# Designed miniproteins, single chains, continued (3): the designs that were tried, part 63

Each design is a single chain, and the fold is of that chain. pLDDT is the mean over its residues in the fold that is shown.

## One batch from the design tools (miniprotein)

Design m10179
Fold by ESMFold2-Fast:
Structure m10179 (fold): chain A 121 residues (1-121)
Amino acid sequence: DAAQRAAQLAADLEAARAAARARGEALGAELKEKMLSMSQSQAAGMTGGVGVRALAEANELGRLDRALGDELRDQIERHTKEGLAAFKAGDMELGAEHTGEVLVLGVEAAAMAETLRAALA
């Protein structure tokens, strides 16, 4: 019935998000390591680029589920802002940490959007 399908979709979304977070955290760790070897200006540019890509994924998710898209957009914007502020203050470790989280959030948004599209097909 509709309630069983809704419960299954919720479970599939949770599983997709968890798997995407694990993949994103691995990619984010590699990005953090690379960013620690960059200048502050190069690292800030990388953060901006990662933020733009993550926001695009969250906007696509928002077309399918507005509440989830809004939640991830808010988190992406916050971590992008905090990362840029950290680099401006000379805190390379904190800036790289926030940028890694932006990457993770983008990967989560993409995976959840794919899960929702598959469920609607």
Scores: mean pLDDT 90

Design m10180
Fold by ESMFold2-Fast:
Structure m10180 (fold): chain A 66 residues (1-66)
Amino acid sequence: SAVEEVRKRLKELGLSDEAIEAAIDQLRFWLERHRGTLTPEERQALIDEAIRNAIALDKVLEKKKK
């Protein structure tokens, strides 16, 4: 599934479980909401956005943990 592919990739990048789960929850929300209406390009854009957002969130969380 797209969710498992994204989870695996983010885990391999060494991101925190907190950042990974937040990005996966957001991705699941959009995929479920637009089921059957997304083009392949729109679906890929959501996957790419989830990965970018996870990386950005992980950097913010690292700063907050001091």
Scores: mean pLDDT 77

Design m10181
Fold by ESMFold2-Fast:
Structure m10181 (fold): chain A 79 residues (1-79)
Amino acid sequence: GIEAIVRALEEAARLAEEQGELETARILRKTAEKVRKLSDLEEAVRLAEQALKEAAFLASPEVAQAIGRIVSPALRAAR
């Protein structure tokens, strides 16, 4: 559900912050806050997928892959 997506985005943001990618972490946390306010699961998935695209564009390939591994299972479980 939405709660799982929020938790995954927050976990991914922590990873990005630990790797020194502060802007990536900021975007993931901002998206988690937006997703938490949603009642529509489809919109939550769409916003999280956009955040993953932005993270992939900003982050190193290694960090982008790690973020994908954290968030993608939550998005698949939501569908």
Scores: mean pLDDT 84

Design m10182
Fold by ESMFold2-Fast:
Structure m10182 (fold): chain A 65 residues (1-65)
Amino acid sequence: LPYRVAHFADLVQEAGLVSRASAERLRVVQRADPEALLRVTAQGLVEVGGISLATAQKLVAFRDR
């Protein structure tokens, strides 16, 4: 996995884009499927929980930049 995707939860938490609790939910998703975050949509991130649609869109942009 690219570094940005492999460490996605840590990087977005450090950037202040998500809370610690939301970052931990993202880590749980990555443990279940390490490649899930390569394909996740903004709506998929909202379904993880604790993430607004606006924040989810910023996370997708952060992944894809």
Scores: mean pLDDT 76

Design m10183
Fold by ESMFold2-Fast:
Structure m10183 (fold): chain A 59 residues (1-59)
Amino acid sequence: RPVVDEEKFRAFAEALGPSADPEAVVRRFLEEYREGNPEASEEELEEMRRRALAVLGTL
């Protein structure tokens, strides 16, 4: 079951810059995940997106 590692995702978001739009950060994260995991289902990607947005909400 795919899970967003909060620390890894935070590092990813910080690498994109503090002024980056949260939706754009999550979108780029999911695009890279899809490229590495082409078998990932839409449900898995949506769950990762929700968790990533929750992490961003705590930053």
Scores: mean pLDDT 69

Design m10184
Fold by ESMFold2-Fast:
Structure m10184 (fold): chain A 114 residues (1-114)
Amino acid sequence: SLVEKFEKEIVDIFAEKLKVSPSTIKKDKELTLERLKKLSNEERAELLQELTAKFFETIDEAIENKEEKEVIKEVLEKYKEFMTPILKLLGYSDEEIEEAFKTLEKKLEETLKK
């Protein structure tokens, strides 16, 4: 599925950036967070950019196939899950993160209007 493809690709990006295996990203949240904390803010920003690029690439694919609205929602949920710990380490509050993702969801819904 497109969701599984997206999750695999973002797990691989995380694993490469943090110098751990993909299985560590999936199974060991504590070690993943420890490695993420050791990144500089510049490296965290690079990771955000890579994840964001992959997210919009995946959304473009989903828009081309308009029959799978739930896929777009699941892709957004996975994107939020991986982005949230990075954004928290960059100093964003839970409230700011939640507001940003709600804004993004609404803009995606507007784009998907049939």
Scores: mean pLDDT 83

Design m10185
Fold by ESMFold2-Fast:
Structure m10185 (fold): chain A 75 residues (1-75)
Amino acid sequence: ELEELKKKIEEVLEKMKELGVDMEKVFKLIEALETGEDLDESEWEQWLNSLSEEQKELLLELLKLLREIKALEKK
């Protein structure tokens, strides 16, 4: 469960790197989710709109996996 989710996250991160996603932004997002901080919706939308369809799908998958981990560890 948790270990499997972690593995999936690593796979998604690798694919994001291959597609040229801004990993600084990705790490900022992970940090915000870990601390429970909300990202500014306008800033978030601008960045998402700059991504390709494949990059957006990977980012959404990453977010889903991170939420699952948070739910399991920090309910």
Scores: mean pLDDT 73

Design m10186
Fold by ESMFold2-Fast:
Structure m10186 (fold): chain A 80 residues (1-80)
Amino acid sequence: MLSEEAKELAEKKTKEILEAIKNKDKEKFKEIIAETEKEYQETKDESVKLGLAIALAFGYMLAYIEGLSEVVDEAIEEAK
């Protein structure tokens, strides 16, 4: 399923997303989501892409719960 590298990347990204939300740091949250979305769009490795997709799904879910959906939309636009 996931390579070890993809698993480690997903764990790192989800941890960074969780810390940004915990600290109420909208700027860091937006930065992490934008960087992860850009990496997701640019990667050709299917395992890495899946790991990044898991991290993004987690971030989007947390954004919805915390009322930060608009920040996610801005991050996605910046990743393009």
Scores: mean pLDDT 80

Design m10187
Fold by ESMFold2-Fast:
Structure m10187 (fold): chain A 79 residues (1-79)
Amino acid sequence: SPEEYAKRVLERMAQEAAEAKKTLSPELQKQLDALLDRTRANLEEILKTEKDPNKMKLYVGVEEGVFRIGLAVLKLVGK
């Protein structure tokens, strides 16, 4: 289902966030939590508004990409 697909994407992002937290300061961990929460909210909106599986997959992919860019920036700042 679209819900199961989005759940798996969110679970992967949560795992990547958990791994990154091992090397991030408490302040950057809060920023990462905010990034993950925003991504979760965006995925929830996509699931509510989009019922076409191909468009949903594209939008979820964009959100995963945005999350990964944000995570990379936080990791760079945390060096």
Scores: mean pLDDT 84

Design m10188
Fold by ESMFold2-Fast:
Structure m10188 (fold): chain A 65 residues (1-65)
Amino acid sequence: GRATVEGEAVLESTGESLGPVTGTGDDVAEAARDAYAQAVEKAVAAGVPEEQARRDVVVDVTRVT
């Protein structure tokens, strides 16, 4: 089946919200990886270097379907 993971992208060190993310995939693990990738992209777009974004970004999951 397909899974969806909805959440908010957050920089863990500051608590700064980067906005909502919706990951999709064939299973929950794939959907979670997609959501995380979107969160990293949002952090990079906000001016965070990619390596730092990968270490500091978390997805606060609000819904899994």
Scores: mean pLDDT 85

Design m10189
Fold by ESMFold2-Fast:
Structure m10189 (fold): chain A 62 residues (1-62)
Amino acid sequence: MSSVGAALIAAWLLPEEMSEYARELMLKNGISEEAAEKLLNGELNFEEDLTEEQRKVLGVEE
């Protein structure tokens, strides 16, 4: 049986705030599309997904 609550959460939370936040973060920090998608999924890894410039901005690398 399906969970209506889960569908509602996805409809409310998923599209706007998460996507808009990721896009804004991309533009501000020059994060690539791939890294932004992983950020939305919560799979972002500094060494794997971010360039040296982006890591520098975030204070991870020099």
Scores: mean pLDDT 55

Design m10190
Fold by ESMFold2-Fast:
Structure m10190 (fold): chain A 66 residues (1-66)
Amino acid sequence: MSPVYEELLKIGKTKGVEEAKKKTKELADEAGKRGRDLGLPDDVVDASVQDILDEGKKAIDDFKKS
C-alpha cells in the first residue's frame, strides 16, 4: 500500500475521519508547494497532488465502510 494511504487510514482509525480529511488536504497542499518550490512542471506537481488526494479518499472510504 502507499505510505500516504496507510498513514491516513491509521489517522482515520485513531483520530477519526475528520482528522484524516484534514491531513489529506495538508499533505496535498504541502506536496504542491514543495513541487513548485523545486521547479517541477505543472503536470508533475498536479499528478503528485492528485495521488495524495486519491490515496486519502481511498483511506477515508475504507474507514467509513463498516
Scores: mean pLDDT 78

Design m10191
Fold by ESMFold2-Fast:
Structure m10191 (fold): chain A 74 residues (1-74)
Amino acid sequence: SAADRQRAMLLRQLDNMRTQAQVLASKGVEDAKKVLEQIDKLEERMPDMSVDDLQREVMKQQLQLSEVIRKTMR
């Protein structure tokens, strides 16, 4: 279904964001560690979440990660 495809895409986006946050955290970016912890908590909740709720949470984490990158890579 379209919802199943959307969910699979969101899961892949979340995994990519985790990888980026992990790289930044390994370089000593403390704000990236916070994003990584938030992604971990989201992954625990996501089996029970609707696709719409998951999309909103993934977008929220993408915005936070982008802000961390912007502040770190000035």
Scores: mean pLDDT 85

Design m10192
Fold by ESMFold2-Fast:
Structure m10192 (fold): chain A 100 residues (1-100)
Amino acid sequence: MAEELLKEIRELEEKLEKGEISPEEAFKKLSEIAARAVALAEAGEISREELRRLLEEILRLAKKIAELKAKEANTEEAKEAAERGIEELERGIEEYVAAY
């Protein structure tokens, strides 16, 4: 399961880099992968180490998506909003992983 989710994250990044999907659609799919990873960990189907690895990859790609969305919006305010969202996500992941 963790290996399959990791593969989905990599495939999503490749499609995003090729322009085959929008940053908005990529973020939606990435959020679905994150929810599935958390659910699998809570069910005991993946280890805490596997969850940490998945969340690190999710955060990396989420940051890349946010940067692309800010570029498309073509405004400084949109870029600042994306940066704040990433900081909140990073904190949430760290707190969740520490508690798990």
Scores: mean pLDDT 75

Design m10193
Fold by ESMFold2-Fast:
Structure m10193 (fold): chain A 55 residues (1-55)
Amino acid sequence: SVEEKIEKIVEETNERAKKIREEGEKRNLPVLEIVSRQLQEVGEGVDKILELRKS
């Protein structure tokens, strides 16, 4: 099902984001801020789509 596929993709993406975060912390790079910003933008985009569906 489409929902099942989306859930798997989200899980995979979260795992990769976690690894990038850990690597950034390990190397004292501002990667945490970059990843955090990207995740915020993705969340904002999803929220915008959901709002458009209601309107």
Scores: mean pLDDT 67

Design m10194
Fold by ESMFold2-Fast:
Structure m10194 (fold): chain A 87 residues (1-87)
Amino acid sequence: MMEEIDKKAEEAIKFLEELGRTDEIEEIRKSVDEYAKKHNLSDEEKELMLKAALIARAHILKNGPESLPEYLMELVELLFGERPVAL
């Protein structure tokens, strides 16, 4: 649900800001913008990608990079309502 993603994204931003990693937030936004332009993504797709990237980065910092693949699968399932069959 979008509401849960929005809340998780806000918590991720706050966590990164509390760690003094505001530069990483800016770099993630820039990377998502460049990717969206290159692949001609919609504004909605760009927004979801940005939120997912911020959430994933916060998750890595809290739980380590080894936890990321499983967490990304959970995020994709939450965003699209179905389990991805290819990674």
Scores: mean pLDDT 72

Design m10195
Fold by ESMFold2-Fast:
Structure m10195 (fold): chain A 63 residues (1-63)
Amino acid sequence: MEEYVNEYMQLLQEAAERLTGKPLSELSVEEQREVLRAILEDKETVERLQSLARKFFEEERKE
């Protein structure tokens, strides 16, 4: 679970840096909204985030 959270946060930060040039933690609320909007519109990024989340959740649940 900890690794899942870390990888999920890492992907969000990398997406923010690619889209805005700033880490997620340094973004203003307005900039965070723009990043989230762009992520939701980018199917590839959404699929990667969902794939990682599903992989970790299903592997942890199944053991």
Scores: mean pLDDT 68

Design m10196
Fold by ESMFold2-Fast:
Structure m10196 (fold): chain A 71 residues (1-71)
Amino acid sequence: AELLSAVVTARDDGSLAIEATLSAPMAVGETASGDGVFRYRYRGEPAEAPAAVTLRQTADGLELVELVLHP
């Protein structure tokens, strides 16, 4: 499967929310990489940054493998 879009949101409790659009469903253990957005808070304000995102399909949903912020 190809990763068409991804949004990774850092929540205030330290957990991550992952929203992804894939070209096809992924099997458990399959990975997909693509460009996405990282959403976070900076000085109390919502902020976002472009990122390269790698996700893995688990039995419980999508897992973040790698997030690289673009310079």
Scores: mean pLDDT 81

Design m10197
Fold by ESMFold2-Fast:
Structure m10197 (fold): chain A 72 residues (1-72)
Amino acid sequence: MSAEEQELARRTQELAARTAELLESLDEASREEAIRRIEEVLRAAEAAGTSLETRLAAAEEAVRIVEEIRRR
């Protein structure tokens, strides 16, 4: 992989780890809601393509979803 591709992959992994940590901090109902919304985002990303850029965008949206639910 190029250095740019490696950086995108690393950022995606970091965001995925953050999402997992944030999900553990939520109550059961909020966690279920967050997981459902994240699954919808991942399904849409898979339909759009399998590029590193698409995966990064999906990971960024997943963090946003969890943070939005946490702020309620």
Scores: mean pLDDT 79

Design m10198
Fold by ESMFold2-Fast:
Structure m10198 (fold): chain A 83 residues (1-83)
Amino acid sequence: SRGIVESLVTMFAQRSGIRAYAVSVEVDEDGRLIVKVVTTDASSLADAKLTVGYDGKTLLLTAVEIEELEDGSYLVTFEGELV
């Protein structure tokens, strides 16, 4: 949802001290939330487990893939589950 995307962008900006933005939020065939974020310093998030509070729910995000983009930014793929 829109609020989850906004919370993720804000959290990555605060925790990394850098600009970060979500480029996609999707649900896979197993019902897992897949979140893709672009950031300028994703190397510090390589093994990150992040918790996001949203509307009384807790979402646990685990970084599963990092890809370096041609502009020097990084695409980080997270798998999420509601706890």
Scores: mean pLDDT 68

Design m10199
Fold by ESMFold2-Fast:
Structure m10199 (fold): chain A 73 residues (1-73)
Amino acid sequence: SMAQELALSMSSEELREEVEFTEPIASPEDVERMRELVKKLEEAEKAGDTKKAEELKRELGELMAEVAAQIDS
């Protein structure tokens, strides 16, 4: 997935900025889910869990792409 590959190339700070940019067009449920994924990503990075951080980046990228796709029918 292009969205997953893009997210993997980004820092947690850059992903947080992307989430903030996406929030105004996302549902409240998707906003909460994106915020939770960012929090888990930061925790994984602090723990040095590279594999978990990569999995969370992929999930976040995919969710953001799904949100973007829902804007135009």
Scores: mean pLDDT 80

Design m10200
Fold by ESMFold2-Fast:
Structure m10200 (fold): chain A 88 residues (1-88)
Amino acid sequence: MSDEEWIKILETMAEAIEELAKSNPLLFRVLVIALSGELMVLGRQRPELKPLVDEALEAIRESLKKSDEELAKTVVEQIRKVIEAIKQ
């Protein structure tokens, strides 16, 4: 997958997460789990991004125990950090 394709997917997922956290909490939680899987794939395909991906996955995992609002905020923040690293 190209850098442009990764950026587009991550941006689309971040937008969906922000919307679904407010409108459909169950689907929001499912999407966060799916996103975690995509981040794991990115870390394997892009070893130079692995430290940022591992940090993002750890932050998301810890936030799963928190409110949906805090989880959504954490997920969006971590996705934006990963996108910025891809744009290097």
Scores: mean pLDDT 82

Design m10201
Fold by ESMFold2-Fast:
Structure m10201 (fold): chain A 60 residues (1-60)
Amino acid sequence: MAPLSAEERALVELALREFEESQRSDVPPKFASLEEAGRAIGLDPARFLAAAEELRRERE
């Protein structure tokens, strides 16, 4: 996978955190999946999913 720009990485981090926070809240998530979240912020879904997986791995 080609590396994300700093701006793209920041958007992925925000979308991932919003998605995870939404999953823990009492309200329905804004996005049905991480792939949907990636599309919403204008990134290629495959790149978004790979970046989200890498960010989650870094948090462990």
Scores: mean pLDDT 68

Design m10202
Fold by ESMFold2-Fast:
Structure m10202 (fold): chain A 81 residues (1-81)
Amino acid sequence: SDAEQLAALERKFGRSLSTSGSTEDAYNTGLEYEKAGEYEEAITAYEKAASTYDGNFDLIEEADDRAGVLALKLAVDKVTA
């Protein structure tokens, strides 16, 4: 189930996912999707990181920047295909 999968991810990432909703959690999720080539999912995760407002402003700015770069890449890929 989704709850069981979430619990497994919480164990893997040190219990930060269930209660945090932090910029760092969302940013790290974006990095994992980007590594997997799941750029649309990575953009969504980075946008979530940028909207969290947990005081990590440097990471919020980096997440917003990465989302923009990936969105441009996807737009170019769709035009080229």
Scores: mean pLDDT 70

Design m10203
Fold by ESMFold2-Fast:
Structure m10203 (fold): chain A 59 residues (1-59)
Amino acid sequence: MSKEEKIEEAARKALERVKENPDMSGKEAAEEALEEMGLPKEYLPEVLEKIKKMIEEEL
């Protein structure tokens, strides 16, 4: 899986976490998704940007 595919997967996992627990912030969900996937925290900004884009495209 490429870096881009890992970021996409982390973003999707983060969005599912927010849907299941709406009290969770997008940042917390993204950090949890990265930890679950064993990805470094350096990916956090890219995952957050991906989440933002996915939300904007759904609206």
Scores: mean pLDDT 78

Design m10204
Fold by ESMFold2-Fast:
Structure m10204 (fold): chain A 69 residues (1-69)
Amino acid sequence: SEIDKLEAQMEAIADEVAARAKELTAILNDPSTSAAEKGAALVAFQEFNKQAKAEMDALIKKLLELDKS
């Protein structure tokens, strides 16, 4: 169903955010990684998370529209 497809897309976004959060944590805890690289990784994660939230919000709107119908 269309609902199942939207839920699968939402789950994929959530999984990607979780995976990137784990990668960021590993980078931040690695003493061999420079302060500049840690800063760049944090900024990259923040930008990704912002985009992921926007995409999630769009999928939620689509899900609500289908539920209304």
Scores: mean pLDDT 86

Design m10205
Fold by ESMFold2-Fast:
Structure m10205 (fold): chain A 74 residues (1-74)
Amino acid sequence: MSDEQLAVIEMLIDAAVQAGLSIEQLREVALETLRQFDPELARKLEPQLEELVKTAKDVEELAEGIKRLLESAR
């Protein structure tokens, strides 16, 4: 995954939070976009993303968790 692709995913995550998407909807948007850009990374990170969905208190915490996960895993 490129720096430009990561920036696009992060922008989509921020847009989803601002649009009032639920935790589950944010998970779907992030995972679908990641699968389009890097299917192998998506498969590797899916279990960790599911853990973030279970532990996040709100959609903003999930958004920050996903961004940190993506930055650390590439």
Scores: mean pLDDT 82

Design m10206
Fold by ESMFold2-Fast:
Structure m10206 (fold): chain A 69 residues (1-69)
Amino acid sequence: MIEELGKKFLEAVRNKDYVKASDLLGEISSLMKDPVLQLLIGDDVGGAAANGDIERAEELLKSLTELAQ
């Protein structure tokens, strides 16, 4: 579930569809249920994506989803 949302998020960022990317980040964040992980998804992953650093966004997303297990 969360891995598929992460793939769709990165695809939206590559396509510069930031509305879709924002919606997908919200869905990923809601699945984590930890308020600190929710903030890190928005601030760190969202920030990297906004800067166009897709590689950074992907690595941060992988690290945070691993912690959410």
Scores: mean pLDDT 77

Design m10207
Fold by ESMFold2-Fast:
Structure m10207 (fold): chain A 84 residues (1-84)
Amino acid sequence: SRRRKRRELLKYIMERLGVSRSTISRASKIKNGEKVSFRELTLKSLVLAIDRLLKDPTMTLDQMKQVLDRVIQAVDALEERRRE
């Protein structure tokens, strides 16, 4: 079901980025370009991307995970640069 797929995709990004469910929930509520961390903005964008991917009936769960994996990998590289 779509609900199960959404849960799996959210868990996948949580595990890859090392963030909690509460962190994702907070990020999802960001509005009007409020002053928040880069990570929080990225998390909100990933949640919105998941919802968009789930609206496309032609995409498989594996394809969705592949797209998210590439995005997460790029974000992780940017975060490493920001810390240095």
Scores: mean pLDDT 74

Design m10208
Fold by ESMFold2-Fast:
Structure m10208 (fold): chain A 73 residues (1-73)
Amino acid sequence: KVEETLEHLRIALTSAVSEEKAEEIVAEIRKIIEETKDPEEMKKKIAKILKEKLGMSDESAEEAANEIIKRIE
């Protein structure tokens, strides 16, 4: 489930950023998922990566992070 979700995210990101940058973002999100046990903290860290790497608004980044977490639960 986690790897399937991350692969779908990588494909979606390649429509907006380079393949290299998409792989980098996915790798950072994977690390957060592996190292963070609290779902609320995981959501905040994923949203931060999306804001910093993709320039997403706070609202959009939080929505995307929530969707990712729901798919890996």
Scores: mean pLDDT 79

Design m10209
Fold by ESMFold2-Fast:
Structure m10209 (fold): chain A 81 residues (1-81)
Amino acid sequence: DVKKKIVLELRERFLSLDKDGSGYVSLKDLAEKFLRISVPLAKELFNLKSDRVYFSDLKDVIRRYFEWNGIKVPDEILDSL
């Protein structure tokens, strides 16, 4: 399943950005290094309440990012995170 593989690769990439094991990455690192979008766009797309993105936020981040690109990711694939 290509979609499941992409989701797992995104999970591993997120964990690689969390080098100190804190369970979160900065919104700037998520936007610029992970998704390659601007920080203001990331704030608008993900409805985040802080500049910290936790691993628990990743499912919603991936869902919203793909929806913005016109792609609906099934919940069954997102639940594999």
Scores: mean pLDDT 74

Design m10210
Fold by ESMFold2-Fast:
Structure m10210 (fold): chain A 107 residues (1-107)
Amino acid sequence: AMAETARRQELVQRALQLLDENRDKVSEEFRKAGLPEAAEAARKHGIREAFALMSQDPEKAAAGHRVLLRMLAEALRELAKTSPNPDDQALARRIAEEVEARLAALE
């Protein structure tokens, strides 16, 4: 449980880093969601700053959370395909499925 919790946190952080490496895609996803301030923050500073900005407004925080979960699931799916460790591939797939289920519950 403890070792799995640490590995899950590491994979989520790697997924967030992958999103920060592709700022244009992250910015476009926020723009599509009608969050232009988050899109600009993501382009200039990355996904963490964009989400922090959206957290200042409850309505924008809810929309931003949905965008973040969708992008996080996509990044975890990418890690499930590209990770050299089969255990990390399997774990990333499970986390992606969990995030996708949470996102579906918010629709």
Scores: mean pLDDT 81

Design m10211
Fold by ESMFold2-Fast:
Structure m10211 (fold): chain A 100 residues (1-100)
Amino acid sequence: SMALEAYREQLRAQREQRLAELEEMIRSDKEKAIATAVEEMAKLLQFLRDFFNSKARTPEQVIEAQIAMDQLLQIQRMLSRLGPEVLAKVMGEAIKKVNG
């Protein structure tokens, strides 16, 4: 629907802004970028866990989950460029925050 398409584009714009901010942090302050990536990944993982544990989902929630998955993959790609050890550390810390 037109409303769902507009919602998807709104969320895409927000995602692109957050990803651009993270890329700038990677360039200017690697330690801050790593800390920010841990926080963002933890939020995305928590949202996806809650989404998959839900008994009922709206079309809007499905779009939110699709955008969250894309954002998670893009953050993983950015971190992998810093090295596999950095990606593993950030993923580990994010999972720990969700479970602890």
Scores: mean pLDDT 86

Design m10212
Fold by ESMFold2-Fast:
Structure m10212 (fold): chain A 87 residues (1-87)
Amino acid sequence: SSEDLQKLLESIRQLLSDLPASHQELILELWEASSLTVDQLLELAETIRSSDDPLAALRELIEEMVKRGLITPEQAEKALAVLDSRE
């Protein structure tokens, strides 16, 4: 329902609140565009927290996720297109 989606978005924004607004918006755009799970969204957040080059690290994570069968090639293509728009 709409209420469930809003509650989920509030929880996600709370989990991302330590990150700069630009990184929060990037993660949310990747999540929405690529239909990623919440667990996968949290992996994106940890990748940003742990990297001096967030865009390069996110590309590597997306490629690893598709290699391991955690996302489809179509999901990966959408995610990489979002990352390309931010370079």
Scores: mean pLDDT 83

Design m10213
Fold by ESMFold2-Fast:
Structure m10213 (fold): chain A 65 residues (1-65)
Amino acid sequence: SMEHFKKGLEAFKQGKLEEAAKHFLESAKQGDRKSAFYYSLVMHELGKTQEGNLELAKIQKERQE
């Protein structure tokens, strides 16, 4: 959703990476590709690159796009 993406960007600009990841993940679950990209970026900054990749893979598999 655009609201979750906007909240994610706001948290990211404030350096609140955990909060940003939460909002970007919710938006990515709703099919937003740009939020999936920002989620991956934030999870990398948090040192959780593999965890982020697994969450995105689950979303893609569930949706069967």
Scores: mean pLDDT 82

Design m10214
Fold by ESMFold2-Fast:
Structure m10214 (fold): chain A 79 residues (1-79)
Amino acid sequence: MSKEEIIEEAKKIADEVAEEVKKFLASGKELSEEILEKIKEVSEAAQAVADAKDEKEAKEALEKLKEKAEELKELLEKE
């Protein structure tokens, strides 16, 4: 996977997470402090992918983004 492909995958993950958060808010539910903190972690992980200087750094950042996105989805499903 090239650095450009990794960045594209990260954007797709970030967009999917944003849509899930939007759906959660549209349901009339309030964002808990735990969900807000996880949103921040996902945003920071996505930024790390964008800021990566090489493919190895981008892959490591993408792995963290996938982990944080999955944790956020789990929190949204529990509420």
Scores: mean pLDDT 80

